# Designed miniproteins, single chains, continued (5): the designs that were tried, part 48

Each design is a single chain, and the fold is of that chain. pLDDT is the mean over its residues in the fold that is shown.

## One batch from the design tools (miniprotein)

Design m17644
Fold by ESMFold2-Fast:
Structure m17644 (fold): chain A 75 residues (1-75)
Amino acid sequence: PLVSGRYPIPEFKGNKEKAEEFRRKLEEKLAADPGVLSYRVDVKENYVDYTAVVSPEANDLDLEKIIEEAKKEVL
């Protein structure tokens, strides 16, 4: 199935370096998750747009939780 959304990241609004580090961490986590078959993320000043093709067997996969974990590691 295809999952998409927009997640607010106002914490990075004034810091392009942190926003870029967040993008890298998020992509790293998505690439490492076997439940994520493909992904695309687009990091803007105060939000991230995301889309992913997830495995039908990964019914407990929470993309927003992955985003939150990536944000926490960078902050």
Scores: mean pLDDT 80

Design m17645
Fold by ESMFold2-Fast:
Structure m17645 (fold): chain A 85 residues (1-85)
Amino acid sequence: MIVEDVKAYNENLPASIAKFKAKHKKEVIIKEVEIEAYKDEEGEKELLEKLEKAAKENEEPLKELFEKEKKAVAVKYIVKLKERP
């Protein structure tokens, strides 16, 4: 399930950042991206499309941020699930 994959990624992100900081002695900038979706099969398809769109839209801004700050950049995806009324 896509939500579980995002959750696993987010849960592992602090450990990955800590290892990177320890090895490279550089700060990491975390950009948080919030995505809302419904807890159904249609919502899961919409979630995947929103994640792909967010990744594409953030590619250029993340490159600019890296070039400006000269720091590593990581993205944290915050998925907010809603029940349909």
Scores: mean pLDDT 70

Design m17646
Fold by ESMFold2-Fast:
Structure m17646 (fold): chain A 102 residues (1-102)
Amino acid sequence: NLKEYKERLLKALENLGNEEGKKLLEKIFEMIENKVSKKELADFLMKEFGLSESLANKAATVLLNGSDDEKYLVIGSLLGRKLGITSAGDQALEDFLDGLLR
């Protein structure tokens, strides 16, 4: 359940005092819920997460068209990288996204 995942992750970020993570999470869910274009979401991911255009397009495709579980994994990976919780590089993210996309 995407809504339950959102609520749990927001509470966890609030408990950690991570206001940047909360704002980024809220914006990602807003964009998915509002069914924004792939281009608009990819542009957001490039700006806020520092992704290349190729990686941002792959991530946006999963976030708009993937299963709830695939969306959870992508959101967690993007936030984990941005907030320094994980050290996964661009190649690791690309391999992960390619696995979800087939």
Scores: mean pLDDT 81

Design m17647
Fold by ESMFold2-Fast:
Order: structure tokens, then C-alpha cells, then sequence
Structure m17647 (fold): chain A 83 residues (1-83)
């Protein structure tokens, strides 16, 4: 159970770093509304990471699903900005 929580934390940290890297690279190509949305996603991921130690394994799994969906949204914004 401890190993599962540590692996979930690592996956969340990796997702957050990926989103931060994309935002840093492409933020100047985004509209103000898109930048605001990506910043909100990053802030949400940071808050999730800060609170992981207080969550049950089931809650962490649910949070990971939310994070995976947020990462997909950021990648969609990135692909639009790249065009």
C-alpha cells in the first residue's frame, strides 16, 4: 500500500512537470483565456500534490484520473497553439 501511494505520487509529479514544461514553452502562443485555463490546471495539480499525504489510496486513484484528464486538456490547448 505504501509503495502504491509512492508510485501514484510519482505519476502525479511527472504529469505536473509535463504540463509546466508545455506551458513554459508555448505560453506566449496562447490566448489570455487559454493561459488562464492552463494556469488554473497547474495550480489545481500543485494543490493536489500538496494534499496527497492526507488522501486515502482510493482518493489518490480518483485524483490521478482527474489529473490525466487535465493533462489531456492541456495537450489539446498545446496542439491548437502549435497550429
Amino acid sequence: MEEEKQKLKERIEKALNEVRDLYEKYSDQLTEEERKRVRAIIAGLEVALENLDTLSLDAMQARLKEIEEAVKEVKRIYEKAKS
Scores: mean pLDDT 77

Design m17648
Fold by ESMFold2-Fast:
Structure m17648 (fold): chain A 96 residues (1-96)
Amino acid sequence: GEEVRATVERGVAEIEALLRAHGDKLGPEQKAAYDAVAEEFRKRAEEAVQSPDFYGELEKAAGETVAKVREISPEAAKDVQAATDRLLAEVRRLLS
């Protein structure tokens, strides 16, 4: 319930902050690409929380987000992968 939602919001905020930090080191086009990825992940995470297959949808959204970031920067993808892995592990523990 509330703990799961709070955990997802914290994880989304961490991923948004990571993408912003990476984007701020780059030009406007790359920054816009990172902002778009962050916005899509937030939307997908919010939809996942409302889904009967919450964990499956969140895991799918995380994987797709990492893949999109990897197309922009393998270095940024490593940080995002670590953050999404932590988020998924925390959510799995709360659902156990």
Scores: mean pLDDT 86

Design m17649
Fold by ESMFold2-Fast:
Structure m17649 (fold): chain A 61 residues (1-61)
Amino acid sequence: SEELFEKYKKRLEEIVKTKSPAEFQAELARLVAELKAQGVPDEVIFKLAKYANDLLNEKLD
């Protein structure tokens, strides 16, 4: 749902500000695994992963 996306989007924004690119990738992988284990819809997970890649690209500029 939109609420789940917004919740985890904010978490990803905080992680990208405070962590290295490698640490961000590790945190993203862990988050994706947790969301899959909790039965979060693939569509939400996909949107979060895409957003995370956008954040990482901005950081690596």
Scores: mean pLDDT 80

Design m17650
Fold by ESMFold2-Fast:
Structure m17650 (fold): chain A 107 residues (1-107)
Amino acid sequence: GAMAELAAKRAEVDRLLAEIEKLGSPETAQKVRELVDKALSGDLETGREAADQAKKLVESVHGEKGKELGDRLREAILAYTEAHNRVRKEEGERVRALMDAGDAAAA
């Protein structure tokens, strides 16, 4: 279901953050985690901006290795945001269906 997909996308983000930590810059890893937290907790626009900033930061510090991980992290953040939007849409549709069923039962 959508919740399982969302959990899988979050696990991929967490895995990529762990790989970035292994590159040996604790200060960069911390800043990237802060940007990821902002991306995952914000709206879609904030999420895209923070994901782009995280990618650029990793690339600027770690060069070609950072570019590959930064690109993957950005895509993982966007995939999480899309999955989160799907969960919200499905919950909204479910709430509407329950309201419509309640209205029919009350009539």
Scores: mean pLDDT 79

Design m17651
Fold by ESMFold2-Fast:
Formats: structure tokens, sequence, C-alpha cells
Structure m17651 (fold): chain A 75 residues (1-75)
């Protein structure tokens, strides 16, 4: 599945660790609007392992939720 999402003033609006575990979603952010939740796992950012950097416009993020992979295209 592929989803387009616009970056807000704080980028996508998620916090995650070096293993890609989402620890928080900023209320009202593009991430919350796209349905991202605490406990979702980022598998890659632009084809690279997650490195705890902010996710911004132009990034392609692959997230795992309930065993399914969802690709977010940030614009």
Amino acid sequence: MEVEVEAGPVGLGVTYDTKGNIGGVIPGSPAEEAGLKQGDKILSVNGKPPDNRPIVAGDKVVVERDGEEITYIVK
C-alpha cells in the first residue's frame, strides 16, 4: 500500500528509535492524519535503515503495521 502525506512544520510528526519503533506521534501532525500510531515500526527511510532523523518532505518511508508494509511518500 502506498500513501501520500504532506509534511507539516515539524516534518511528518513522529519520534522513533534506531530500530524504527515509533514512540510518539505529534497530535494534529500529518503522521496522525495518515493513521501512524505508537507501536508501528519504520523499516526504512529512503531505502536505508532508520537512524532517528526527522522525516521531512521528499522522504519515502516504509512502515510495518499488523504484518503489512505501508509506504508513505512525504511531499
Scores: mean pLDDT 76

Design m17652
Fold by ESMFold2-Fast:
Structure m17652 (fold): chain A 83 residues (1-83)
Amino acid sequence: MEEIVELEKKADEAFKNNVSEKEAQELLDKAIKLAEKYGVKTKVVAKNAKEQVLEAQIILGMVRIKLAVKKTIEEQELKKKLE
């Protein structure tokens, strides 16, 4: 979670500050790497720096959702064992 929170903060700051294409690409690459780590498949369609930052934010959101779903399933399985 710490890596996701750090990248989310960087992506939010990048969106506010109209960062360079190089910085936007670096954020997108880091988001994709995190997605791969958590088994989230990604397809990149961004054409410019602003779209790259937005796509990074979307990818990080998808990773966060997948982790939340996994936690919910684990909690449901634990509840089922207690019955």
Scores: mean pLDDT 78

Design m17653
Fold by ESMFold2-Fast:
Structure m17653 (fold): chain A 120 residues (1-120)
Amino acid sequence: MPLAGLRVLVVDGSPELLERVAEMLRRAGAEVRGAPLGSEAIEMLKNGEKVDVLLVDMRMPGLSGEEVIAAAKKHGIPVIALVGSEEEAERALKAGADAVLIKPFSEQELVDAILAVLAA
């Protein structure tokens, strides 16, 4: 299992996308925590939740994806931004995201992106 023992936090305001990504990660062997709000993700990090990589969807209500990225980077956690446009990709990278994944993406593209950011 390529992601065995890794703890992944997925931040996505869409329950359907959150569950789809979580299922891909679980099939690859990861332990998955989901947060439907950026504020919940930031609270988890402040409370000392052990996260190896954070995935954040740039289309979220409430707290911006950029604020979630900044919080994760402050805690030394690699971030992959899930983006639907070049504009979202540019905003994510400017905020400090380590990588971007353009929607729609395959399970293999997701796994490869996680392994790449953890190897850096």
Scores: mean pLDDT 86

Design m17654
Fold by ESMFold2-Fast:
Structure m17654 (fold): chain A 93 residues (1-93)
Amino acid sequence: ATELTDEIAQQAMDVGYEVARRAAVNAAKRGDVEGGIRSARFLLDGSTGPVVNGLIGQGNFDGMNKVVEERDKAIEELEREARELYEEKLREE
């Protein structure tokens, strides 16, 4: 059994953020900001879902809430970055 530590939760978030950001950036470069953010949300949820469920199983609701809040914040940041990249692409044509 894998112990759920803050380090494992942080690793899941970091990995999820990296793949989500890549998906959002690549989709924005293709002209699909909305689809990119939807994919980023799906990827981040997939990466952090097992950790969130494990924290619930441990009764660690504070840890669960922290992961959910960081995930939502990450998506807002990725949406801003994706829209900026899309606007830059439109200027460059």
Scores: mean pLDDT 80

Design m17655
Fold by ESMFold2-Fast:
Structure m17655 (fold): chain A 78 residues (1-78)
Amino acid sequence: MTPEEALRRALEDARRALEDVEAVLEEARAAGLSVEDLVAALEEQRRLAERVGEATGLEELAREVVEALEELARAIAA
């Protein structure tokens, strides 16, 4: 998997999760994860996306991933 493919998949996954936040919360509960665990995981993914964008020059794609992950974290925390 290339960094670009990884960022594109992360963006698609985040956008799908935003379409049904309740399903994401149900999956997390089934896996034994709390809302705080999910938010922490999304924050770590956001930081990783920023670093990958900087390292590869895919800054615009990384920005879209960061924005989608921040929106998802906000929706989960609401």
Scores: mean pLDDT 82

Design m17656
Fold by ESMFold2-Fast:
Structure m17656 (fold): chain A 96 residues (1-96)
Amino acid sequence: MAAERGAEVVRRNLEAGFSGELAGGIAEGLGRIAGSVGKLAGGESIESESSQEEYKKGYELGLKAARELGMDDKGAEAAGYGAGVLAAGLQSLLSS
């Protein structure tokens, strides 16, 4: 599921750059948010063109913010993925 995948990606990437405790906490938070948004939207996949565009915007924004916070490339990519999924989920919810 998208939430489980997002949390696992964040956890693995952050564990490589940060402590396991910090990685676990961040992964849990992002996974819970992504899961809630996915359930509300009724989907876990980015299938519509609108959702894909919002995913790209969210991904770029999350990546940029993470880099500004001093996260490594893997952490920044994980943050981008999480932000992208959240943006796509919100767009799907608003379109429903």
Scores: mean pLDDT 58

Design m17657
Fold by ESMFold2-Fast:
Structure m17657 (fold): chain A 93 residues (1-93)
Amino acid sequence: SMEERIKRVVELIENSNRKTRLVTIAAALVRGLELPEEILESLSEEEKEEVEELKELLLLQSRAAAEADTPEGQELAAEAAEKLRPLGLEIEA
């Protein structure tokens, strides 16, 4: 259920380091999950900017996957992977 998914995401956020926390928030928002307002209000202005950048990269990765059979999709996938790797996007590895 959506409530169970939100609860699991919140628990992951609360028990994660800063990097994993921001990535988890970005991924949840990209997937359309309504996170508790307290989680979003806990973010600094810098962290909010990082979340928006991570959301853009995750959407780019999703688009690249949808266009995987095209040269454009392959270039987008490579760009997303290079940008996400330094950020340590290993949430569910």
Scores: mean pLDDT 72

Design m17658
Fold by ESMFold2-Fast:
Structure m17658 (fold): chain A 89 residues (1-89)
Amino acid sequence: SEAEERAFEELRERLRAGEATAEDLEAFVERFDSVEATARVGLLHGEAALARALAALAERGDEERAREVEARYRREREELERWLREQLA
């Protein structure tokens, strides 16, 4: 859906700018009520969680753990993004 895609891109940009909250992600799913919307919110939650984890690990100087967390997130994200593309094709 074009409206869902546009709203997702707007929400993603707002989240990256620090202007959106986890509650805004839940509102997105409530508004569109689709499996794709749920998957998209999962991607944004993953991005936010990764950013928080990396910030904490950087404060500790734990570069090995940071790379491990990034690699795990990348794999999960790639799988979810591939699935989402298949649903939208």
Scores: mean pLDDT 73

Design m17659
Fold by ESMFold2-Fast:
Structure m17659 (fold): chain A 74 residues (1-74)
Amino acid sequence: AAPPPQEVIDAVYERALPEAVRALEQHKDDPEKGEAEATRIARQAAVELGHPEDATQIAGYVVDRARAEVEARR
């Protein structure tokens, strides 16, 4: 399937990205747990914003961006 519209991804970023970044930073000693929490946060935000069908795909974009932001802060 094609990626969701950028406007939808941007809306989920605005809702979920700060919390996803925080989840990764709080679980720096357990990256698998950090990624699982960030994914859960992003999927929930996508569902709450009315995009449950794309929630898994959108969560992937949010987690990738959150990881990039955590690395940039080092």
Scores: mean pLDDT 81

Design m17660
Fold by ESMFold2-Fast:
Structure m17660 (fold): chain A 67 residues (1-67)
Amino acid sequence: DEAAKLLLEAAKEADPNAKVSEELARRAAQLIKDGRGGSAGALLQTRGGLSAEAAEKAVRAVIEAGY
């Protein structure tokens, strides 16, 4: 899944210490594709350990890539 790969890359760029699994990235990417970017951001914060700012950056990168 290209969107999940982009999300993993964006999350690592936003927070190099974040522990986002491939499964979490796939779930968040699917939420973004479904138009639920806010839910994706919340998931990255609660399950991936990202700050609100880092989660917003990661979600935005995937949306800007056309997902």
Scores: mean pLDDT 82

Design m17661
Fold by ESMFold2-Fast:
Structure m17661 (fold): chain A 97 residues (1-97)
Amino acid sequence: SAIQSVEVEIRELEDGRYEVRIRITATSKEALQAAMDAAVEAARKTPGVIAVLVSAPRELSDGTYEGDITVFAESKEAAEKAAEAMVDAIRALNAQL
């Protein structure tokens, strides 16, 4: 599989907003970029998402690639829906790679 791992963390912020952090690891830069683009698109289409921040892909010492996406959401429900939509988009893409 071109996508090796997807790690998801959701946390509540002091102002009542929620932060979703997704970390993606892939065997190629192209696969990582495609997965990140799909996840960002899914997050942006989720109602209650305020902002999406994207890291540049990083090369790891083992020849794999890693990237981070941070999403800010208005509510816990919006954060959970954004996380689910992003993971589903990555899985759907990975099945076609």
Scores: mean pLDDT 88

Design m17662
Fold by ESMFold2-Fast:
Structure m17662 (fold): chain A 67 residues (1-67)
Amino acid sequence: DDWEAVRQRIRDTLKAEGVTDEEIEEEINRLKKSLEVAKKRYQENPSEDIKRAIEALKEEIEFLKEL
């Protein structure tokens, strides 16, 4: 699939540019913290905007895990 090929190219490019697996993992950890904050906010004041933000953060985390 084209998306798998694009992800592989991104991984190869980041590695060639000297971006480390540690740097990617730190970014994932940052997004996970943002996700926890968004989940707490959703519990206090449920809204479609916050729900969409939670789903977007989950998708970003999954994308970076494949890099």
Scores: mean pLDDT 78

Design m17663
Fold by ESMFold2-Fast:
Structure m17663 (fold): chain A 80 residues (1-80)
Amino acid sequence: DEVERNLKGVEEAYRSTKKYAEKLRELGDKDFADEILKRSEEAYQKALENKDDPEKVKEYRDEISRITAEALKRVKELEA
């Protein structure tokens, strides 16, 4: 199932973003955690809307991965 395979990567990226958002809230940056979740949810919904287009799904997966990287960078800054 091509659609299932394409969406699995997006779902995994979105789960990673949610975990880092939880960590950001724990570290006291609730506003950034809320921003990260909103941005990743918007990209996730766009991936679902374009699930039959593997190029679009990849684009939104890469967007969520960039959001996750921003969250990880912020976590490291707050832990320092």
Scores: mean pLDDT 84

Design m17664
Fold by ESMFold2-Fast:
Structure m17664 (fold): chain A 94 residues (1-94)
Amino acid sequence: AEELVRQARELLERGDLRGAIRAAVEALRLQPGNREAALVFVEALLRAAESGDEETVRLAVEGMKELGYVDESMSIEEVIREAREGMEQLRAEE
């Protein structure tokens, strides 16, 4: 999980939002409570949403639904809102 988190962060820094999401999802699958993986995942999702990268946003939302973090019936807007609130809470605990 730690190596995948590091790789996801490097991909995020390079602007490879899709790669960052895929690596973060894999890290979360191996360790569901991995805070660092969750932070990279949410950051990539929010950056994709801000840039209008609808394909990357859809990939991230599908990943969240598969991991059980959000309900299948939730809209993309609702998922982004919950992700933003979750990120703010995680950052506040640092």
Scores: mean pLDDT 75

Design m17665
Fold by ESMFold2-Fast:
Structure m17665 (fold): chain A 90 residues (1-90)
Amino acid sequence: MSPEQELLQRGAALFEELIRALREGDLERAKELWDEALQVIEELPEEVQEKVKKVIIEASEKAEEEGLSPEEELIRMAEAALRLLKELLA
């Protein structure tokens, strides 16, 4: 497996755990997982980082338009990032 694919898999796993932590209301664990996921994304090529950032921003904007809670917004952002990372692994 390439180093990029290993980082994509690690990032996807962290976002999956983040979504679970948020749904369980474990906000301390969610913060740790969010910080770890962002660190993994920062190790990816700049093109991939910009794509992940874009889908996160778009998900955040849509959640704000829908009037979602901060926790629900974070779930939408994490789900958007996870979808992109899985697409890049396919």
Scores: mean pLDDT 85

Design m17666
Fold by ESMFold2-Fast:
Structure m17666 (fold): chain A 97 residues (1-97)
Amino acid sequence: ARALAEEGRRLFAEGDYLGAGRLFEQGGREAEAQGDYRLATDMYNEASLAYERAGDLEGSVRMSVRAIDAATKYVTSLSREERLERLEEMEREAEER
């Protein structure tokens, strides 16, 4: 997963947005299979951006939905204390908007 993330970032920097999106999507799937929902969320978000830059809006939306699902699984995997800290962060963000 991490090696795919590094290669995806390289392709994105070179302007191969479609190639980058595919590698980030694959990295997200591997991270999910390993239970690393935080990494999966990051990979799917990067894939969504890469597909958007490539003009694949359908791919971008699919990756955004996967990122939300992975983020939900990540939050539910946290301890009670970690979840409370995350809720405080979300409350602070909401008050600043």
Scores: mean pLDDT 80

Design m17667
Fold by ESMFold2-Fast:
Structure m17667 (fold): chain A 90 residues (1-90)
Amino acid sequence: SMVAEAEELYKKGVEQLSQQLINSEKKYGAELTLEGAKILMEDIAEGKKPGIAEPLTPEGKEIAKQAEEVGKEARRMIEEAAAEQARLAA
């Protein structure tokens, strides 16, 4: 199902970004943590307002932007799946 595909996309995005976040933490300090990026992606995928503070470093802002894009893509897939299910049920 498209819902399962959206969950898989989110999971893969978290795994990919985790390496970038570890590298960012080592170089610039913990302005955006792995946990914060996971929360950001989850909130956006669920259609919630992000609960994390904006990173102060350019590096942290770039990684947060990538996390937001992964969350938006997961949200889009979830919304498309819900719309299709509603259409078929009508």
Scores: mean pLDDT 65

Design m17668
Fold by ESMFold2-Fast:
Parts: sequence; structure tokens; C-alpha cells
Structure m17668 (fold): chain A 78 residues (1-78)
Amino acid sequence: KIEEIEKETFELIKTVKDDEDKLALTALGSVRALMELYGISEEEAIELIVKETPAVSKEELREAVKRGEEVVKKLKEK
């Protein structure tokens, strides 16, 4: 499951040209990987990332994840 998330995220990043969308997909992939690895919620995964990376706020990471979800939806609808 984690390997599937990593492969899907990497493939999506390669198809997207916008750098901000690439960063958003990376954030989404990291959060989803932690959710699968630890069986935790999205909010708990965000808290773990922020704990290890204090330079990023919880709100900034939440916004990046939301943007990543929208990018995934748009790519699958095309």
C-alpha cells in the first residue's frame, strides 16, 4: 500500500508542470504514506511532519495537502 502511494505520487508529479502543484503532490503523498504506515488520521500525520519539520506550520501543510487533493482530482477527470 505504501509503495503504491509512493509510485502514484511520483507518476503524478512527473505529469504536472506547475512547481507549486508538484510541491502540493509531494506533501499529499507524504501525509498519505504516514497514514497508511501508522494507521493514523490525516491530521495526526500532519502533526508528525510538523513535529519533525518545525519550519513548516500545520496550516501551511494543510493547505498544501488540500491543493494536492484538488490536483489529483483534476488529473483523474482529464
Scores: mean pLDDT 75

Design m17669
Fold by ESMFold2-Fast:
Structure m17669 (fold): chain A 80 residues (1-80)
Amino acid sequence: SLEEELKKFEEELKKNLEEYLNAISLNQETSEETKNKFTVYSTASGINLGGNFSTSKEAKEAAEKEIAKKKELEEKLKKE
């Protein structure tokens, strides 16, 4: 089911964001793998993150903002 695939995708995204947060706590720059994960995520989700990120903090902040906006829009559409 598409709904089941979406839930799995959300779980994977949550794990990726957790990895980004852990990288930030270690004062590490955004790795190539992290950048690629964000590129794949933005492409698959239709979320425009606007470019390349130098740090995991920038990538995480951009992802959180776009996810929050998308959730807010979806909730508004469901309620009104």
Scores: mean pLDDT 57

Design m17670
Fold by ESMFold2-Fast:
Structure m17670 (fold): chain A 64 residues (1-64)
Amino acid sequence: SAKEEVKELAEKQGKGLVEKAKEQNPDWEATYEVKLEGDTLTVTVKAGDKEIKESMTVEEALAG
C-alpha cells in the first residue's frame, strides 16, 4: 500500500542519517525511529545530545 511504501522510504532515509551521524561521530549512539499513526508519519533521529523530529502526512509525503 502507499502507506507501507512511504514508511519503507522513511526507514531507508533514517538509516542513511544514522550512518552519516556515526561517520562524523563514531563514539555517539545514533538511532532512528519511524512512527505511522493513522495518516501521520513521524521520523525521529537521535545522535548523541541531538534529536531531530519531522512529521508529515502520508498524502504530503506522496505529493513531494
Scores: mean pLDDT 72

Design m17671
Fold by ESMFold2-Fast:
Structure m17671 (fold): chain A 80 residues (1-80)
Amino acid sequence: LRDLREELRARVSRLSREELLALGEELLDRYAQLAIEQGWDPAAVEQWKETLLAALRAASEEDLREEVVRLELAVRLLES
């Protein structure tokens, strides 16, 4: 996990704010799909996704990079 987090941080350090937001949105969509497949309520997952997307759009670029790394790790853990 530590090595994966370092690799992900290196990758997102090269992205612009617009690219980070696009990636964050894609990761939120993927996480939502996986959560629903795991038995989460679709309506609750959609509300959670909208709330986090709004938070990402309001975040500083530094916080946005850290959240994108966390989301990608969460997606990979759900896929495992």
Scores: mean pLDDT 81

Design m17672
Fold by ESMFold2-Fast:
Formats: sequence, C-alpha cells, structure tokens
Structure m17672 (fold): chain A 60 residues (1-60)
Amino acid sequence: SDQEIKDEYEALVSEHLKKVTQAEEDGASPEEIQAIRKESAKKIDEVVKKLHPEYRIIAP
C-alpha cells in the first residue's frame, strides 16, 4: 500500500511538472504559472488527506 500511495503521489507531481512545462512553452505569464502551481497544490493536499486522514491530526 505504501508503494501504491507513493506511485499515485509521484504521478500527480509528474503531471503537475508536465503541465507547468507545457504552459511555459506556450508563453504563459508568471501569474498563470503561479495559478497552476496553486491548483496542483490543492489537488495534492486533497489526495494526501484522502489517503492519509491521520495526517490531518498529527500536528502538535
């Protein structure tokens, strides 16, 4: 299960990097690239919360 979770996370990170690179090649503005980064961060956070709900309450 750890490997499956890691693979899913890596797939999301890879997709994000590909999306940012494509936007840069298309001449997207820094503001557009920042928006893509924020959206990807939201998706990653939601996936982490779903896969590891316990992490939401591990804070001191």
Scores: mean pLDDT 72

Design m17673
Fold by ESMFold2-Fast:
Structure m17673 (fold): chain A 85 residues (1-85)
Amino acid sequence: SPQDDELVDRVLEAYEQARKEGLPTGVQISRASEALADFLRSLGVPEDKIRELVLRVSDVLNEGYQQSLSLEELRQRLREVVRES
């Protein structure tokens, strides 16, 4: 959906921005998670669901870092996670 695409775009924009700033990987993931949480709160998503999705997205970004996934591969995996939520 357009909302799912916007969620993924906001996550990856925050992640890429922190990466360009030379921030540590853990901080890059935290910035992406904060962007996701802020957007979901703006849509009125309940805090328990925000927490669940943040954990799933953080896991994808951490695994992506460990596996050296491309931005395109991260985008695909994040779309799958968001679609199932």
Scores: mean pLDDT 86

Design m17674
Fold by ESMFold2-Fast:
Structure m17674 (fold): chain A 90 residues (1-90)
Amino acid sequence: KEEELYELLKEAYEKGWPAEELQERVEKILGTSREELAQRRARVASGEDAELLARIVAEVTELGKKSLKKDKEGIEALMKGMAKVLLALA
């Protein structure tokens, strides 16, 4: 499923997909509704996992910043990171 999310994000980026359509397709791949994803995010934000999630997000952000200086490789690394985070939140 991680590879499916990566390919979806890559296609969306290349074709300029609308955010709403991309969100619906991501939800289908994860097998999770918007409501369930919102509940999972709320639980993480209110618990000890909030600190762990913040750390993961910070690491992905720093990786993205470092990779952006490498043109296309930076964008590809960022998309792979986003796919992993989306899968972990599902």
Scores: mean pLDDT 60

Design m17675
Fold by ESMFold2-Fast:
Structure m17675 (fold): chain A 64 residues (1-64)
Amino acid sequence: MAVSDGDMAELSLAVARATKVPISDLGAKLLAKLGVSPELIEELKNAGPDDDIDGLVDRALEEI
C-alpha cells in the first residue's frame, strides 16, 4: 500500500476540485501508480473549464 502517494494524489484531486483546473504531471503519475485507469488520468490532466472536474475527481477517488 502506497499511503503517502495516496495522500498526495488525494490532495492533487482536492486542489483540482476546488480550483477547477486539471491535475499536475506529478498528480497524474501518482494516480497511475495507485492503479487509476489511464483514460481517467488523461481526462483529469486535460480537463477544461467546461468539464465536470468534480465527477472526474470522484471517479479517481473511487479507483484508489
Scores: mean pLDDT 74

Design m17676
Fold by ESMFold2-Fast:
Structure m17676 (fold): chain A 95 residues (1-95)
Amino acid sequence: MLEEIRELLEEIEVPEELIEELVKLLEEINDKFLEEELVKVLRDIKRENPDPEEQRRKATELINSLLNNKENPMKVLIDYEIDRGIALIKEKILS
């Protein structure tokens, strides 16, 4: 999972310094479920955002949120999925 996370972030063109800090944090936490959920979120960002600049911005914001909430990184991923779900519902209702 750590290798897959690194590869996804490199494809999105997240700054290498942030990738290294995130990988170090994930190694220290050693939570396989967190790693699997992060892979899903990163794949969703890549799939749902055709603009490379938007992909990089969203991924970078997510990583900074994880690094700033190292005591509860799962909450960051949960909050992301809630916000995403609300946005998708709003788009479907308002379009």
Scores: mean pLDDT 80

Design m17677
Fold by ESMFold2-Fast:
Structure m17677 (fold): chain A 74 residues (1-74)
Amino acid sequence: MEEVEKKIEERVKEFEEKSKGKSEEEQWRLASEISREFAKEVEEDPSLSEEEKEKVINKMEKALLTAVFKLRDA
């Protein structure tokens, strides 16, 4: 769980760095791309149960959504 949380934080940081100076539309596209790639990695991880995979993917989506809204309101 902690390793997964760190990975989520790293992906959010990557999103924030790559989204600097981009339009809202570009930020949403980037967030969607990162979320899709992360979901694929999680689904392919044999150490996680199906329920854990769903929770991790949902947590990542929530974190990215929060990051997009913070950038918009800044």
Scores: mean pLDDT 77

